# Designed miniproteins, single chains, continued (3), part 18

Each design is a single chain, and the fold is of that chain. pLDDT is the mean over its residues in the fold that is shown.

## One batch from the design tools (miniprotein)

Design m8640
Fold by ESMFold2-Fast:
Structure m8640 (fold): chain A 57 residues (1-57)
Amino acid sequence: SDAEKGLAEAERLLAEGDAGGALAAAGHTRQVAISQGDEELAKRAEELIREARRRLR
């Protein structure tokens, strides 16, 4: 799904050190997951948001 692709993109950006890009991608992915009722995917996106914010300080 588009949300799963967004999650993978956010993970890739975070792994490459693009915390800002990861934050944006994870935020969008979370919104899509919520709109689709995918609570587990939304939680995964929230974890990526927290990790990206941690790296941005």
Scores: mean pLDDT 83

Design m8641
Fold by ESMFold2-Fast:
Structure m8641 (fold): chain A 60 residues (1-60)
Amino acid sequence: MTKLTLTFESEEEAKKLAEILKELDPSLKVTVEGNTLTIESDLSIEELIGLVLRAIGDLL
């Protein structure tokens, strides 16, 4: 199991990224607490980073 924690400037940014990540891969366990986003998955860290970068791209 891989766990990745990201901290953003706002809770809104964390929530938007969480929604995009869940849409890209519904198997991800995504938790938002304030401006902090925690992702838990059986994916490798490389695969998780790839999904995060893709989700960030969708926000731009």
Scores: mean pLDDT 80

Design m8642
Fold by ESMFold2-Fast:
Structure m8642 (fold): chain A 79 residues (1-79)
Amino acid sequence: VPEELYELLKKAEELLKETEELYKEKPSPELKELIKEYSELAKEIKEIIENRIPLDEEQSKALFQRVRELEKRHEELKK
């Protein structure tokens, strides 16, 4: 399993925790949806790592793209 996937999982779990803390202070439907998407993404990455599922380059790029899109939404919601 590529080391980059372990780093991606840690990042997704960290962003999930930050979003959950933000939701406790400023609850919104957008933050609740973001929590769900981070949770589902972290679960998917964890299952790939634990089950040693081989990913092609296209599948790997799609996972990194999903994290980037969620990070962008998170930054917009911090305002």
Scores: mean pLDDT 79

Design m8643
Fold by ESMFold2-Fast:
Structure m8643 (fold): chain A 55 residues (1-55)
Amino acid sequence: MEKIKKELKSLGATDETVDIAILSLKDAIELGLSEEEALKLIKENFESNKSLYQK
């Protein structure tokens, strides 16, 4: 969990975005994804959304 918070905050995520990402991570793990796979998916989703805000 700490690694995820650190990674997302380094990308400019707010505390609320980090909390949402943690919930998404838990859901992904319950679906059978590894923590590494879930983290990669969350980071890719955040980067896509970040581009939307920077237009």
Scores: mean pLDDT 72

Design m8644
Fold by ESMFold2-Fast:
Structure m8644 (fold): chain A 77 residues (1-77)
Amino acid sequence: MSVEELKELLEEAKKELEEAEKKAEEAKAKLDAVEADPNASEEERKKAREEYLNADVDLGLARIKVGVYTLALERKE
């Protein structure tokens, strides 16, 4: 892999991270709204929790990807 290829992959990874951050924020807001609603069903709460957990995992993976490409670029200098 060239430095140029790593820079392009890092930019793509950063865009993926931005999307993952947005989805995690939306899922967290939805979870907070459902948990604050005394009329919400247990099924609705479970779904909101699962959606947030999935979004949080995706966010973590996106952060790792950015970190890996950043470190690879620093090592190539």
Scores: mean pLDDT 83

Design m8645
Fold by ESMFold2-Fast:
Structure m8645 (fold): chain A 86 residues (1-86)
Amino acid sequence: SLFDEAKKYYELGLEYAKQKKYEEAKKAFERSIELLESLPEKTKEILELLQETYLHLAVLYHEMGELEKAKEALRKANEVLRQLQE
């Protein structure tokens, strides 16, 4: 499923980030987000993974010195968190 593929990219992003392969980690997280956002029905599991992926992308952008992109990713993570609380 697209959700399983998104989860795989999320896990690859975490692995690359741990290895300080920042460009590969960024591309993996961005691909995970793209797949999750393409899903028409946002289940709790989709929103939880989307929120976690935006949080890790924000940390990654901060490590890369891309502070405005880090701030935007954190803002998006918080928007998803609000959807989870409804």
Scores: mean pLDDT 88

Design m8646
Fold by ESMFold2-Fast:
Structure m8646 (fold): chain A 58 residues (1-58)
Amino acid sequence: DPAVEAAARAVAEAAVAKDDEAFRRALQTLYRLGLPRMSEAELVELVRAAVAEARAAA
């Protein structure tokens, strides 16, 4: 889902940039868009993967 994937990438980018406001907004957008398009379990996995990749890049 391109909108959900874009939101997940925004979450990861904000985490690496240490932009707490952007991170919080991106996470809220991801959950709002993701839940009707994906299961909650899939959304949680997507967030974990994005955050883990951001940490590995930092």
Scores: mean pLDDT 73

Design m8647
Fold by ESMFold2-Fast:
Structure m8647 (fold): chain A 112 residues (1-112)
Amino acid sequence: AAWEELEKLIGAHVFIRARLVTPEGVEVDLLLSPRLTVKKGEKIYIIDVRVELDAQGRIARVEVLGGALFTAEKDLTLDDLWRLADSIKELFPLSDEVRELVRRYLEAVLAP
């Protein structure tokens, strides 16, 4: 699946921080991963994306903003991962291949 290809290409555990934007301008942040925890010493790559939804709740647009690499200094909970994502000050550009895998994953998860 797209997720396994994405993690293999990045070489780290991937988490997608998706900002969903409704047609009314409401913003909802989601942290997406098939993994809910990370162990001390593991590498984490957080990818920031903006997702615009149509009036039916379908994906109208996906913008992959970039990513940031971290190493876990302790075993991380979901709350720790959210704080780590909130600490990102600089996003690095991603290849077109990574952006396409991210879009395919989001379409599978957010659009039934």
Scores: mean pLDDT 83

Design m8648
Fold by ESMFold2-Fast:
Structure m8648 (fold): chain A 59 residues (1-59)
Amino acid sequence: SKEVEEAKKKIQEAAKLMKEYGKNYRDALASGDTAKAEEYRKKIEEADKVLAENLRKMK
């Protein structure tokens, strides 16, 4: 179905973003930029939520 195909795309996009945000989060922590680290932590949480929601739609 179109819904399942869109869910697959969202899963792939979210996984890629989580990897990028994770790197940026670690880099921000290493540089002492706690505000930037908090931004990326929130982005990781949102991407994880999108991943979980779309995995559920695959059923």
Scores: mean pLDDT 84

Design m8649
Fold by ESMFold2-Fast:
Structure m8649 (fold): chain A 65 residues (1-65)
Amino acid sequence: SVVKETALELHKIAAEFEGLEVEFEEVDGKLHVTIYAKTEEQKKIAESLAKGFLELGVDEVEIVE
């Protein structure tokens, strides 16, 4: 839905504003999100964002250094 797509885009923008890089990939009909976090502070933010992405209907979230 447009509402879900808008929420996902806003959540991505929030992540990028916090200095995190985020990639969206569709694999075998599943939406996969990769969040790049290098510091402990960024990892905590990434964990919070990962929960948000899953709540918005993302199938898998990976946090990478």
Scores: mean pLDDT 76

Design m8650
Fold by ESMFold2-Fast:
Structure m8650 (fold): chain A 57 residues (1-57)
Amino acid sequence: DLEELIELAKTDPEKLERLAVRAYLEGDRALLRQIVEAAEIAGNLKLAAGIRRALEA
C-alpha cells in the first residue's frame, strides 16, 4: 500500500530501506517502484536515488 510506504519513508526510513533490499533480493520490481515513489513523495531523495541505481544495475 503506497500510503503506508510514504508513512514509513517519513517515520522510519531505515525500515523502508530494509524493505527495499528485501524486494530487490526477491525480484519484486513492482514493490521497488512503489518504494521509490513513496520515498520521492516523502522528500527522501537520497533513498529514492539509491533504489533507482539498484534497479538500473
Scores: mean pLDDT 80

Design m8651
Fold by ESMFold2-Fast:
Parts: structure tokens; sequence; C-alpha cells
Structure m8651 (fold): chain A 67 residues (1-67)
């Protein structure tokens, strides 16, 4: 569980870094990877499904904003 949460945090920090660098295309790719990884971790029972759903929803909204 802790390792899975740390993976999600790491991917989120990667996205934040890309956005701060003004690289919107990279930020979108990082968010897409975050969504994919979070879905996999939730499917494996390594993170809370409710937490995963909220992360995915926020990431999808952010992708739309960055377009």
Amino acid sequence: KEKAINTVIGLTLRYIGAELDGNKEEAIRDLEELIRTVKELADQGLIDPEFAEKVIEEARKKIEELR
C-alpha cells in the first residue's frame, strides 16, 4: 500500500514539474500515465478505489484545462 501511494505521489510530482516548466504537452502525458497507473493499482487492491476515482477525475479535468 505505502509503495503504491509513493508511486502515485511520484507521478503527481512529475506532472507538477512539467506544468511549472510550461510544458503542457508533457504535463498531459504525465497525467495520462497517472490515470493508467492509478487504475492498475486500484484493480490490484493496492490503493483505495475511492481515492483512485478522485485522482482520475481530477487528472481528467486538468487534462481538459491544459488543452
Scores: mean pLDDT 80

Design m8652
Fold by ESMFold2-Fast:
Structure m8652 (fold): chain A 56 residues (1-56)
Amino acid sequence: SEREKKIEEIAKKYGIAPAEIEEHMRLLDLTPEEAEKLLDQSLERGRADVAAQRAA
């Protein structure tokens, strides 16, 4: 299915198991697109935190 293929693409992009992404989506009631958006935001937040640590 298209949903399963999208989950696999996200899994490969972020280095996470497809099963873990599906579980996260069920726990938070997210679509695959929403899950990808949250993962993208988490990566940017991590980069900001590292930059803040280096500045402080």
Scores: mean pLDDT 73

Design m8653
Fold by ESMFold2-Fast:
Structure m8653 (fold): chain A 86 residues (1-86)
Amino acid sequence: MTLVITLTGLDDAQRQAWLALADAYRARGYDVTVEEKGDTLTITIGNLSVEELVGAVLKAIGYGLDGAKVDISFSGDTVSINITFA
C-alpha cells in the first residue's frame, strides 16, 4: 500500500522534522520519495503495511488536535493525507 502525505505551511523546524521522518522510513527499507515545491512538501511512502497506515492516520489526527487542517482520503491501494499548518 502507498501513503502520500502533502504538507503545507510548514515552518523550518516542522520541515526538518518531516524530512527526518522521511529519512527514517527510507532507512527502514521503504520506498520513499520527497518532493518540495514552494511551501508544499509531498512525501510518498510505498510498501506500507495496514499497521503503518493506521499509525500515520493516528499521527494526522494528532496534528488536527494541535490546530492543523487535516484531510484524509482512500483510493484503491493509496491513502492520501493532506495537512495544512496555520
Scores: mean pLDDT 80

Design m8654
Fold by ESMFold2-Fast:
Structure m8654 (fold): chain A 81 residues (1-81)
Amino acid sequence: ALEELRRRLEEAVAAGDADALLRVAEEALRLAERSRDPRERREAARLALEAAMAALRVATDKDRILRAIGLALRAIGLLLD
């Protein structure tokens, strides 16, 4: 699951595809929230943050920017607690 999300993240970054980056961030965040393994949870949360930050770099419209910010904040929350 994490390896496939990382691969999709790399593809989305190479393509400059904000929507694909947002989808990776959302899937990684859901994996982090559902995982019972603390290590997998942290790795998934880090991946979600990385994808959300990548989306912020390529997004040009307000709605995608706000979505990326929201996903990044949720990922940071999981990494702190």
Scores: mean pLDDT 86

Design m8656
Fold by ESMFold2-Fast:
Structure m8656 (fold): chain A 64 residues (1-64)
Amino acid sequence: MKKVVLVQGNDEEKAKKVAEELGKLLGAEPIVLVNASVEEAKAKAAELEKQGAEVYMVRIGEPV
């Protein structure tokens, strides 16, 4: 089963750092969505889940 950490945020450097750290902890592929909406992040997660991936979503910044 493929594991993915999907990190959404406005700070690219911070989002990359968080994705890398969580990817190592969970044994998951890090994916970063910079300046993406919550809807775009959810759509990406749904697409990955359709491919048989287990997706962990993380938001950096204000909750929507």
Scores: mean pLDDT 77

Design m8657
Fold by ESMFold2-Fast:
Structure m8657 (fold): chain A 58 residues (1-58)
Amino acid sequence: SARERAEELLREAVEAARAGDGERAQKLGTEAASVSPDNELAAEIGRRVGEALREAGL
C-alpha cells in the first residue's frame, strides 16, 4: 500500500540520517512524504526525518 511504502521510505531515511548520510536522508524523506496517502503522515515524515538529522548533527 502507499502507506506501507511511505513508512518503509521513512525507516530508510531515518537510518540514512543516523549513518551520517544527510543527502540520502533528505531524498528518501521527500520521497516518503510524496507517496504518503495523507497530509498527516507526510507532516509526520518531515518531522521525524528532521529530528533524526538534528540528532545526527546534520
Scores: mean pLDDT 86

Design m8658
Fold by ESMFold2-Fast:
Structure m8658 (fold): chain A 55 residues (1-55)
Amino acid sequence: KPTPDEIFEEIRRLVKEEGVPVTEALLRIAEKHFGLKTGVEAVRYLAELYRKKRE
């Protein structure tokens, strides 16, 4: 089970190393770790996590 730090690092990898748009990276990670049923809620959580880590 991924920690918030592990999730953030995966998002950062997709965005910075693979050049994936942030929105697409968030959707991909949300589907991978939270599944389809909670996709919208997971994307919101991941967006907040990514924002907070960059502040």
Scores: mean pLDDT 71

Design m8659
Fold by ESMFold2-Fast:
Structure m8659 (fold): chain A 77 residues (1-77)
Amino acid sequence: SFDELVDEAIEIVRELAARHPEHAALLQSFIDGLRDARAAGDKEQAVALVEGMVIFARELGDEETAERLEKIRDELR
């Protein structure tokens, strides 16, 4: 379901924030945005936020996290 996919994305972003505490504030803003998208049923916003996180994970060199988020992005579409 949409809610389950967004919840999974939030969990992945929380794991990323735990590994990168220097980026915790930015990653928390993505979590807050995903929660808002979930509450509103805003699929387009959820996809855009997950796409932004895929790019961010890659910039951090975390290809495994990027691939997990890409799978969720594609399932949300």
Scores: mean pLDDT 88

Design m8660
Fold by ESMFold2-Fast:
Structure m8660 (fold): chain A 98 residues (1-98)
Amino acid sequence: KIEELKKKLIEKRDEMTRLHVELASSPEDAEVARLATELMKITEDYINGKISEEEYKKRVEELRERAKSFPPEVQAGLDRLIELSEEIIKIEKEIKKL
């Protein structure tokens, strides 16, 4: 079970890193790269106990509001990155409970 959770964590972190690189490689909009990078940092800060669950939710909501001006494809990419962030956090919490 623990090994299975660790494998899922590696897979989700790899997917998140790949998507982050894809979004950060956009030559047209530096703000997209900044938002993606900020979400990566918020995710790690929450996992490491540097910010509360309330602060995590607030910052994610702020990123979603900023993303509303982007093209639909970019918004979908950021939504997927947020989903991966939430999945990684869930797996990390499950591992810590064991």
Scores: mean pLDDT 81

Design m8661
Fold by ESMFold2-Fast:
Structure m8661 (fold): chain A 61 residues (1-61)
Amino acid sequence: MELSLEELERLADEIYNEVKDITDLEEFVQKAKEILEKRGVPKYQQGYVVSLVLKKLAEDK
């Protein structure tokens, strides 16, 4: 079942808090994907959440 936009944004916030201390971009993305798989997020929605997490990282600089 497709997750709502609100649920995806909430997951992005949770994931960002878990991965924000990772300085390597590849490790950051890989860890985010692992968390998404554990949370049962469909593969087709994982890319969207990863993009939200990366946007949060860019905004924090």
Scores: mean pLDDT 78

Design m8662
Fold by ESMFold2-Fast:
Structure m8662 (fold): chain A 55 residues (1-55)
Amino acid sequence: GKEEIIKKAEELQKELLREYLETGKPLPNRDELAEMVAKELGVPKEVVLEYLNSV
């Protein structure tokens, strides 16, 4: 559901931020983050983007 999508996005964002600070790996933009969440949860990317943008 919506809460699982938001929680997954937050966890991935924290992991990616740690990688950025540790290795200098570029942070994904919002669209790329939504694609990662969509892939992991098996939901459409558009649904993830809609929930991330509706805060």
Scores: mean pLDDT 78

Design m8663
Fold by ESMFold2-Fast:
Structure m8663 (fold): chain A 70 residues (1-70)
Amino acid sequence: GPHRLSEEQQALIAETVKKTKAKMDELAKKGAGQDEYDAVSLLSAAEYYEKLGKEEKAEYLRKLAEKLLE
């Protein structure tokens, strides 16, 4: 059949985008800086890779986000 992986990826992207928008709205209310926005983007990417079973990539991205928030 056609791109089964593509359908799965689209569903994960949609879910990740929804969660990211909620977090970005919260950051905007707090007057967050660039590092906090970058951290949310990295954490969103980490969640996407985690759901794909790429735990090593997800962990790496989470560590980068933590470093930005130091």
Scores: mean pLDDT 76

Design m8664
Fold by ESMFold2-Fast:
Structure m8664 (fold): chain A 66 residues (1-66)
Amino acid sequence: GKEEAIKALEELKKLVPEEAHPLVDEAIEAIKKGDLEKAKEALAELSKLVPKELAPLLRKAVQGLS
């Protein structure tokens, strides 16, 4: 659900470079506002910056929006 997606993104933010932080914050805010299209777009852009080791956290966030 939304809470699980937000929690996964908050954990991801601790582990990614600062360059990715604005995009994580954009995804979290979009989820909180119920803007699922914007949230999905931010998650897609974030997937290009996230190391493969952290892909499970990103996947958990995406799954929480489905």
Scores: mean pLDDT 80

Design m8665
Fold by ESMFold2-Fast:
Structure m8665 (fold): chain A 63 residues (1-63)
Amino acid sequence: VDLEEVARRVAEATGVSFRVALGIVTLLANGFSAEQAAAFAERMGGIPREVAEEAARIAAELL
């Protein structure tokens, strides 16, 4: 699976930046849970929790 392609789709679907989406996808690919990836995206990306959770959910489905 191309992690950058998944990140682009997540960014398009949620409106988060490509960098934040790639961070979420990379964490999930390394075995972190969707909840953990969403928490990191909220803290590091400065995005609302609901948006971070949706981004992590979509990323997990595409992986």
Scores: mean pLDDT 82

Design m8666
Fold by ESMFold2-Fast:
Structure m8666 (fold): chain A 67 residues (1-67)
Amino acid sequence: GLEAARRAYEEALARGDDPTGAAIQGVWASAHAAGLPDTSPVDERIAAARRAGVPEEWLRLAEEGLK
């Protein structure tokens, strides 16, 4: 889960995405790797990413960007 998040975050930053967008992509990649469908509620995806060990800074940015 964490490796998927890290890869998505790094790739997003390499494309020139802002840190909030990169964090959202990382959280989504982690949730997808954990087996959650893309239609899962935002709170479930963030919870799955937190369980996978995604950094709290990325979770904070993703939560802010999705409000």
Scores: mean pLDDT 79

Design m8667
Fold by ESMFold2-Fast:
Structure m8667 (fold): chain A 58 residues (1-58)
Amino acid sequence: DEEEERLRREIEYEIRVSLERMKHSIELLANKEDEEKRKEIEEKLKKKLEELEKEREE
């Protein structure tokens, strides 16, 4: 029960991380020529991953 819920949360976390990474990869590809925008997108990904990791720990 508790172990099943733990596994489910782990899987959900991994799916969310993968989804966010895919979204940001697409955004980076769309902004190939804009270095400032690409840096912004990369920072957003890092921040989002930190938020997801924090939610996982809580």
Scores: mean pLDDT 79

Design m8668
Fold by ESMFold2-Fast:
Structure m8668 (fold): chain A 56 residues (1-56)
Amino acid sequence: MEERGRVLARLLLERSRTVEPKSEEEIAKQIATTLGISRSTALEIVRRVKEELARA
């Protein structure tokens, strides 16, 4: 599940940069809905992926 969440977070963050800008909270909400997990867990995944993208 976490692996799927990371892939979705990466795709949504990359899309947000080019096409449809979204906040971390909005991205987390979409992931939570898609995977059936809590918004808090989804937000943690989004933040981790965002940090990885910032390092690159």
Scores: mean pLDDT 74

Design m8669
Fold by ESMFold2-Fast:
Structure m8669 (fold): chain A 89 residues (1-89)
Amino acid sequence: MAELRARYAAAQARLAALVERARAAGGATPEELAEIRAALEEIAAVLEEWLRLQASQASPEEAAALEAQIAALPARTAAETEALVAELS
């Protein structure tokens, strides 16, 4: 748990630093956009792992709700990535 929270915080800090640099420069290079995509994927992966851990400890009904959140993560991550790439391109 604490390790997953630390990884999430580190990934969020990395994303924030990348976005700040891109905005200061008036846009991101293709290499910087790739790093931003990687940071968003890491955030999604850590969140998925945390939700799966919660689901494994939950009642069947609670686990079903958590699995629904996990199933929605790829679409949400893709939407967030596309919005940020559009802003910084």
Scores: mean pLDDT 82

Design m8670
Fold by ESMFold2-Fast:
Structure m8670 (fold): chain A 55 residues (1-55)
Amino acid sequence: PSEDEKVETVQNSPSAEEAVYKLHYDYGLSQREVARILEISVGTVSRLLKRYRAS
């Protein structure tokens, strides 16, 4: 997917956890790639993925 499509996923997701989950699992991006796109730390991405799956 394009960079614009990845950004659109974040903008249209109802929560940060869902946006991170979609980018990682649906788009096949690594946690580092997701962190770069969202401009957050890899640790934050890992915590958001854990929270989304635990819910």
Scores: mean pLDDT 70

Design m8671
Fold by ESMFold2-Fast:
Structure m8671 (fold): chain A 74 residues (1-74)
Amino acid sequence: SEKEKKEREKEAKELLEWARRKAKEHEERGEELRRRGEENPEERKRLLFLGEAERGVGDLALATAETVAKNLLK
């Protein structure tokens, strides 16, 4: 029904907003870790790895939310 469609659209929008917020948090954390890696040569490899891992988690969360949102809108 039209009412059920509107509820699914709301759920999809809320999911995407949540995922974008989480992706931004991971991106910011990743940038912080990369910067710390630049300042600490002894830990550079580990911190750069963790920074990329944070970015990857954020990207995966957003991609997953986009897929779920598309399924909700079917």
Scores: mean pLDDT 87

Design m8672
Fold by ESMFold2-Fast:
Structure m8672 (fold): chain A 71 residues (1-71)
Amino acid sequence: SEEQKEINELIKKYAEKAKEAVERGDVLTANAYLFAAIAIYVTAQRAGLEISEETKKLIDEAAKLVNEAEK
């Protein structure tokens, strides 16, 4: 569906923004974008929307980078 596509794209956008923020050393902004991606993901799951494995992988990658940057 168009809704499912749009939500997957929105999650990917915020996950990528989190990774970009880590690259520039902005850990606070990176955490904000990561939490936005996770919140959209959880909302989509509750609504019964299917989130692609590619999208889940991007969240996972962003989370790992943010976690490492906080050390």
Scores: mean pLDDT 86

Design m8673
Fold by ESMFold2-Fast:
Structure m8673 (fold): chain A 77 residues (1-77)
Amino acid sequence: SLEEEAEKLVELGRKAYEEGLKALAAGDTELAIEHYRRSIEYYLEAAKLYLELGDLEKAREVLEEGVEPARKLEELL
């Protein structure tokens, strides 16, 4: 279902963000940037699916969660 797909994308976004934090802690800035970009993309796709489902509250929550990897990416650029 679209809801299951959206939930999966949110989980993938969270995992990508965690991988970015691990890469940064290891001193690999380029890998951290790659993971943060991927995290943002997953959150944006999940938010689009929630919008298609008419779940504006979930779409807002997902976009808000995606702000963190975006801020981390901005700090590295």
Scores: mean pLDDT 90

Design m8674
Fold by ESMFold2-Fast:
Structure m8674 (fold): chain A 75 residues (1-75)
Amino acid sequence: SEEARRRVAEAVRDHLLSLGYPQELADEIARRVEEDPSRLVTAVEEAAKRHGVTLSPSDIAAIALTAVGALLEAE
C-alpha cells in the first residue's frame, strides 16, 4: 500500500539521518524507496554516487533491516 511505502521511506530516512548522513542524501533515498522498496540497494548506490557520499556495507545492511522491519510493522 502507499501507506506502507511511506512508512518504509520514513524509517529509512530517519535511520540515515541518525547515522549522520546528509539530509539531501536521506531524502533522495527515501523518495526512491517510496517509489519502489524492492530497489533499496540500487536507490542507495545511485543516490550515494550522485551526492559523492560513501556508505559502509554495515550501514547499508542496517538500513535494509530497518526497511524490512518497517514493512512488517505496516498492517
Scores: mean pLDDT 83

Design m8675
Fold by ESMFold2-Fast:
Structure m8675 (fold): chain A 77 residues (1-77)
Amino acid sequence: VVEALEKGAQASRAGDAETARRYFEEPARIAEQKGDKDTARVIRHAGEVAVRLVEQGRPDEAAKVLETVADHIRETE
């Protein structure tokens, strides 16, 4: 999950919104399948914000959003 979000952040920084979306959608689905609905919701919300920021030409801010979520998940195991 964390590694996928970090790759999503890298894709966001490169301006690739489609690849970034793919890297956060799969971790969100995995969290949901495991019954972790709160983590899935946080990942989806952050991913939507990150994609919007990339589309607005703000890729570094988009990457930071996904990196922040990855750090939060790493601490809450």
Scores: mean pLDDT 76

Design m8676
Fold by ESMFold2-Fast:
Structure m8676 (fold): chain A 60 residues (1-60)
Amino acid sequence: GAAAEAERIKAEARRLIEEGRLEEAQDLVVRAYLDGLISPEEAAELGRLMRERERELAKL
């Protein structure tokens, strides 16, 4: 159902963020938000995680 799809998308986005694949993570999150699969709050949380990861990668 829709809830299971939202959880799958969030898990995939978190994996992409962990792998440093931030452009792919952002594309996935934007598409999911526009398709109504995740909430604005969930999209904002994933965006926060992407910004934190970008700062970590910039120090390497």
Scores: mean pLDDT 85

Design m8677
Fold by ESMFold2-Fast:
Structure m8677 (fold): chain A 70 residues (1-70)
Amino acid sequence: LEEKLREAEKELKRAQEEYDRVLKEAADAAQDPSTSREKIQALSRRLAEIKRRVEELEKEVERLRKELEE
């Protein structure tokens, strides 16, 4: 159980880092007038997917912590 918690925490950290990276890429793309609307939409969609994954991993970490303390 503790090992699963450690893995979930590592995945959460990776997902948060990916979110920050894509967020910066989206901000840079939005400031570039040559960036296509399709690319902006794709980045927005990817940010939404990563945010969902972060939320799911946060719930999993919390669940595992509660189970470990039982």
Scores: mean pLDDT 80

Design m8678
Fold by ESMFold2-Fast:
Structure m8678 (fold): chain A 97 residues (1-97)
Amino acid sequence: MKELIKARFEAWELLQKINRGEVTPEEALKAVKELIERAKKAREYLNPEDKEKMDKAIEEAEKLLKEAEASTDPREKLALASRAVSLLLDTLQAILA
């Protein structure tokens, strides 16, 4: 699935940029939203077992994103964004294994 491979690569790159301090909180949150939307598109092409794993990851990532948006602390915004990306990346890697 080319869409899953692309989503995994984009998630990995975003996580590296956040960890290196190369993105603002606003840029990180926007990128997480885009990654969640790509994951939602990719899930439609998964088998039932992998779809369930992806749906769970999307739900948790959306929770982390909402918490990040509600925070007034730039450090907390970046930490929550990083957690959301890590969760999506780990799930994509498990599905592609």
Scores: mean pLDDT 84

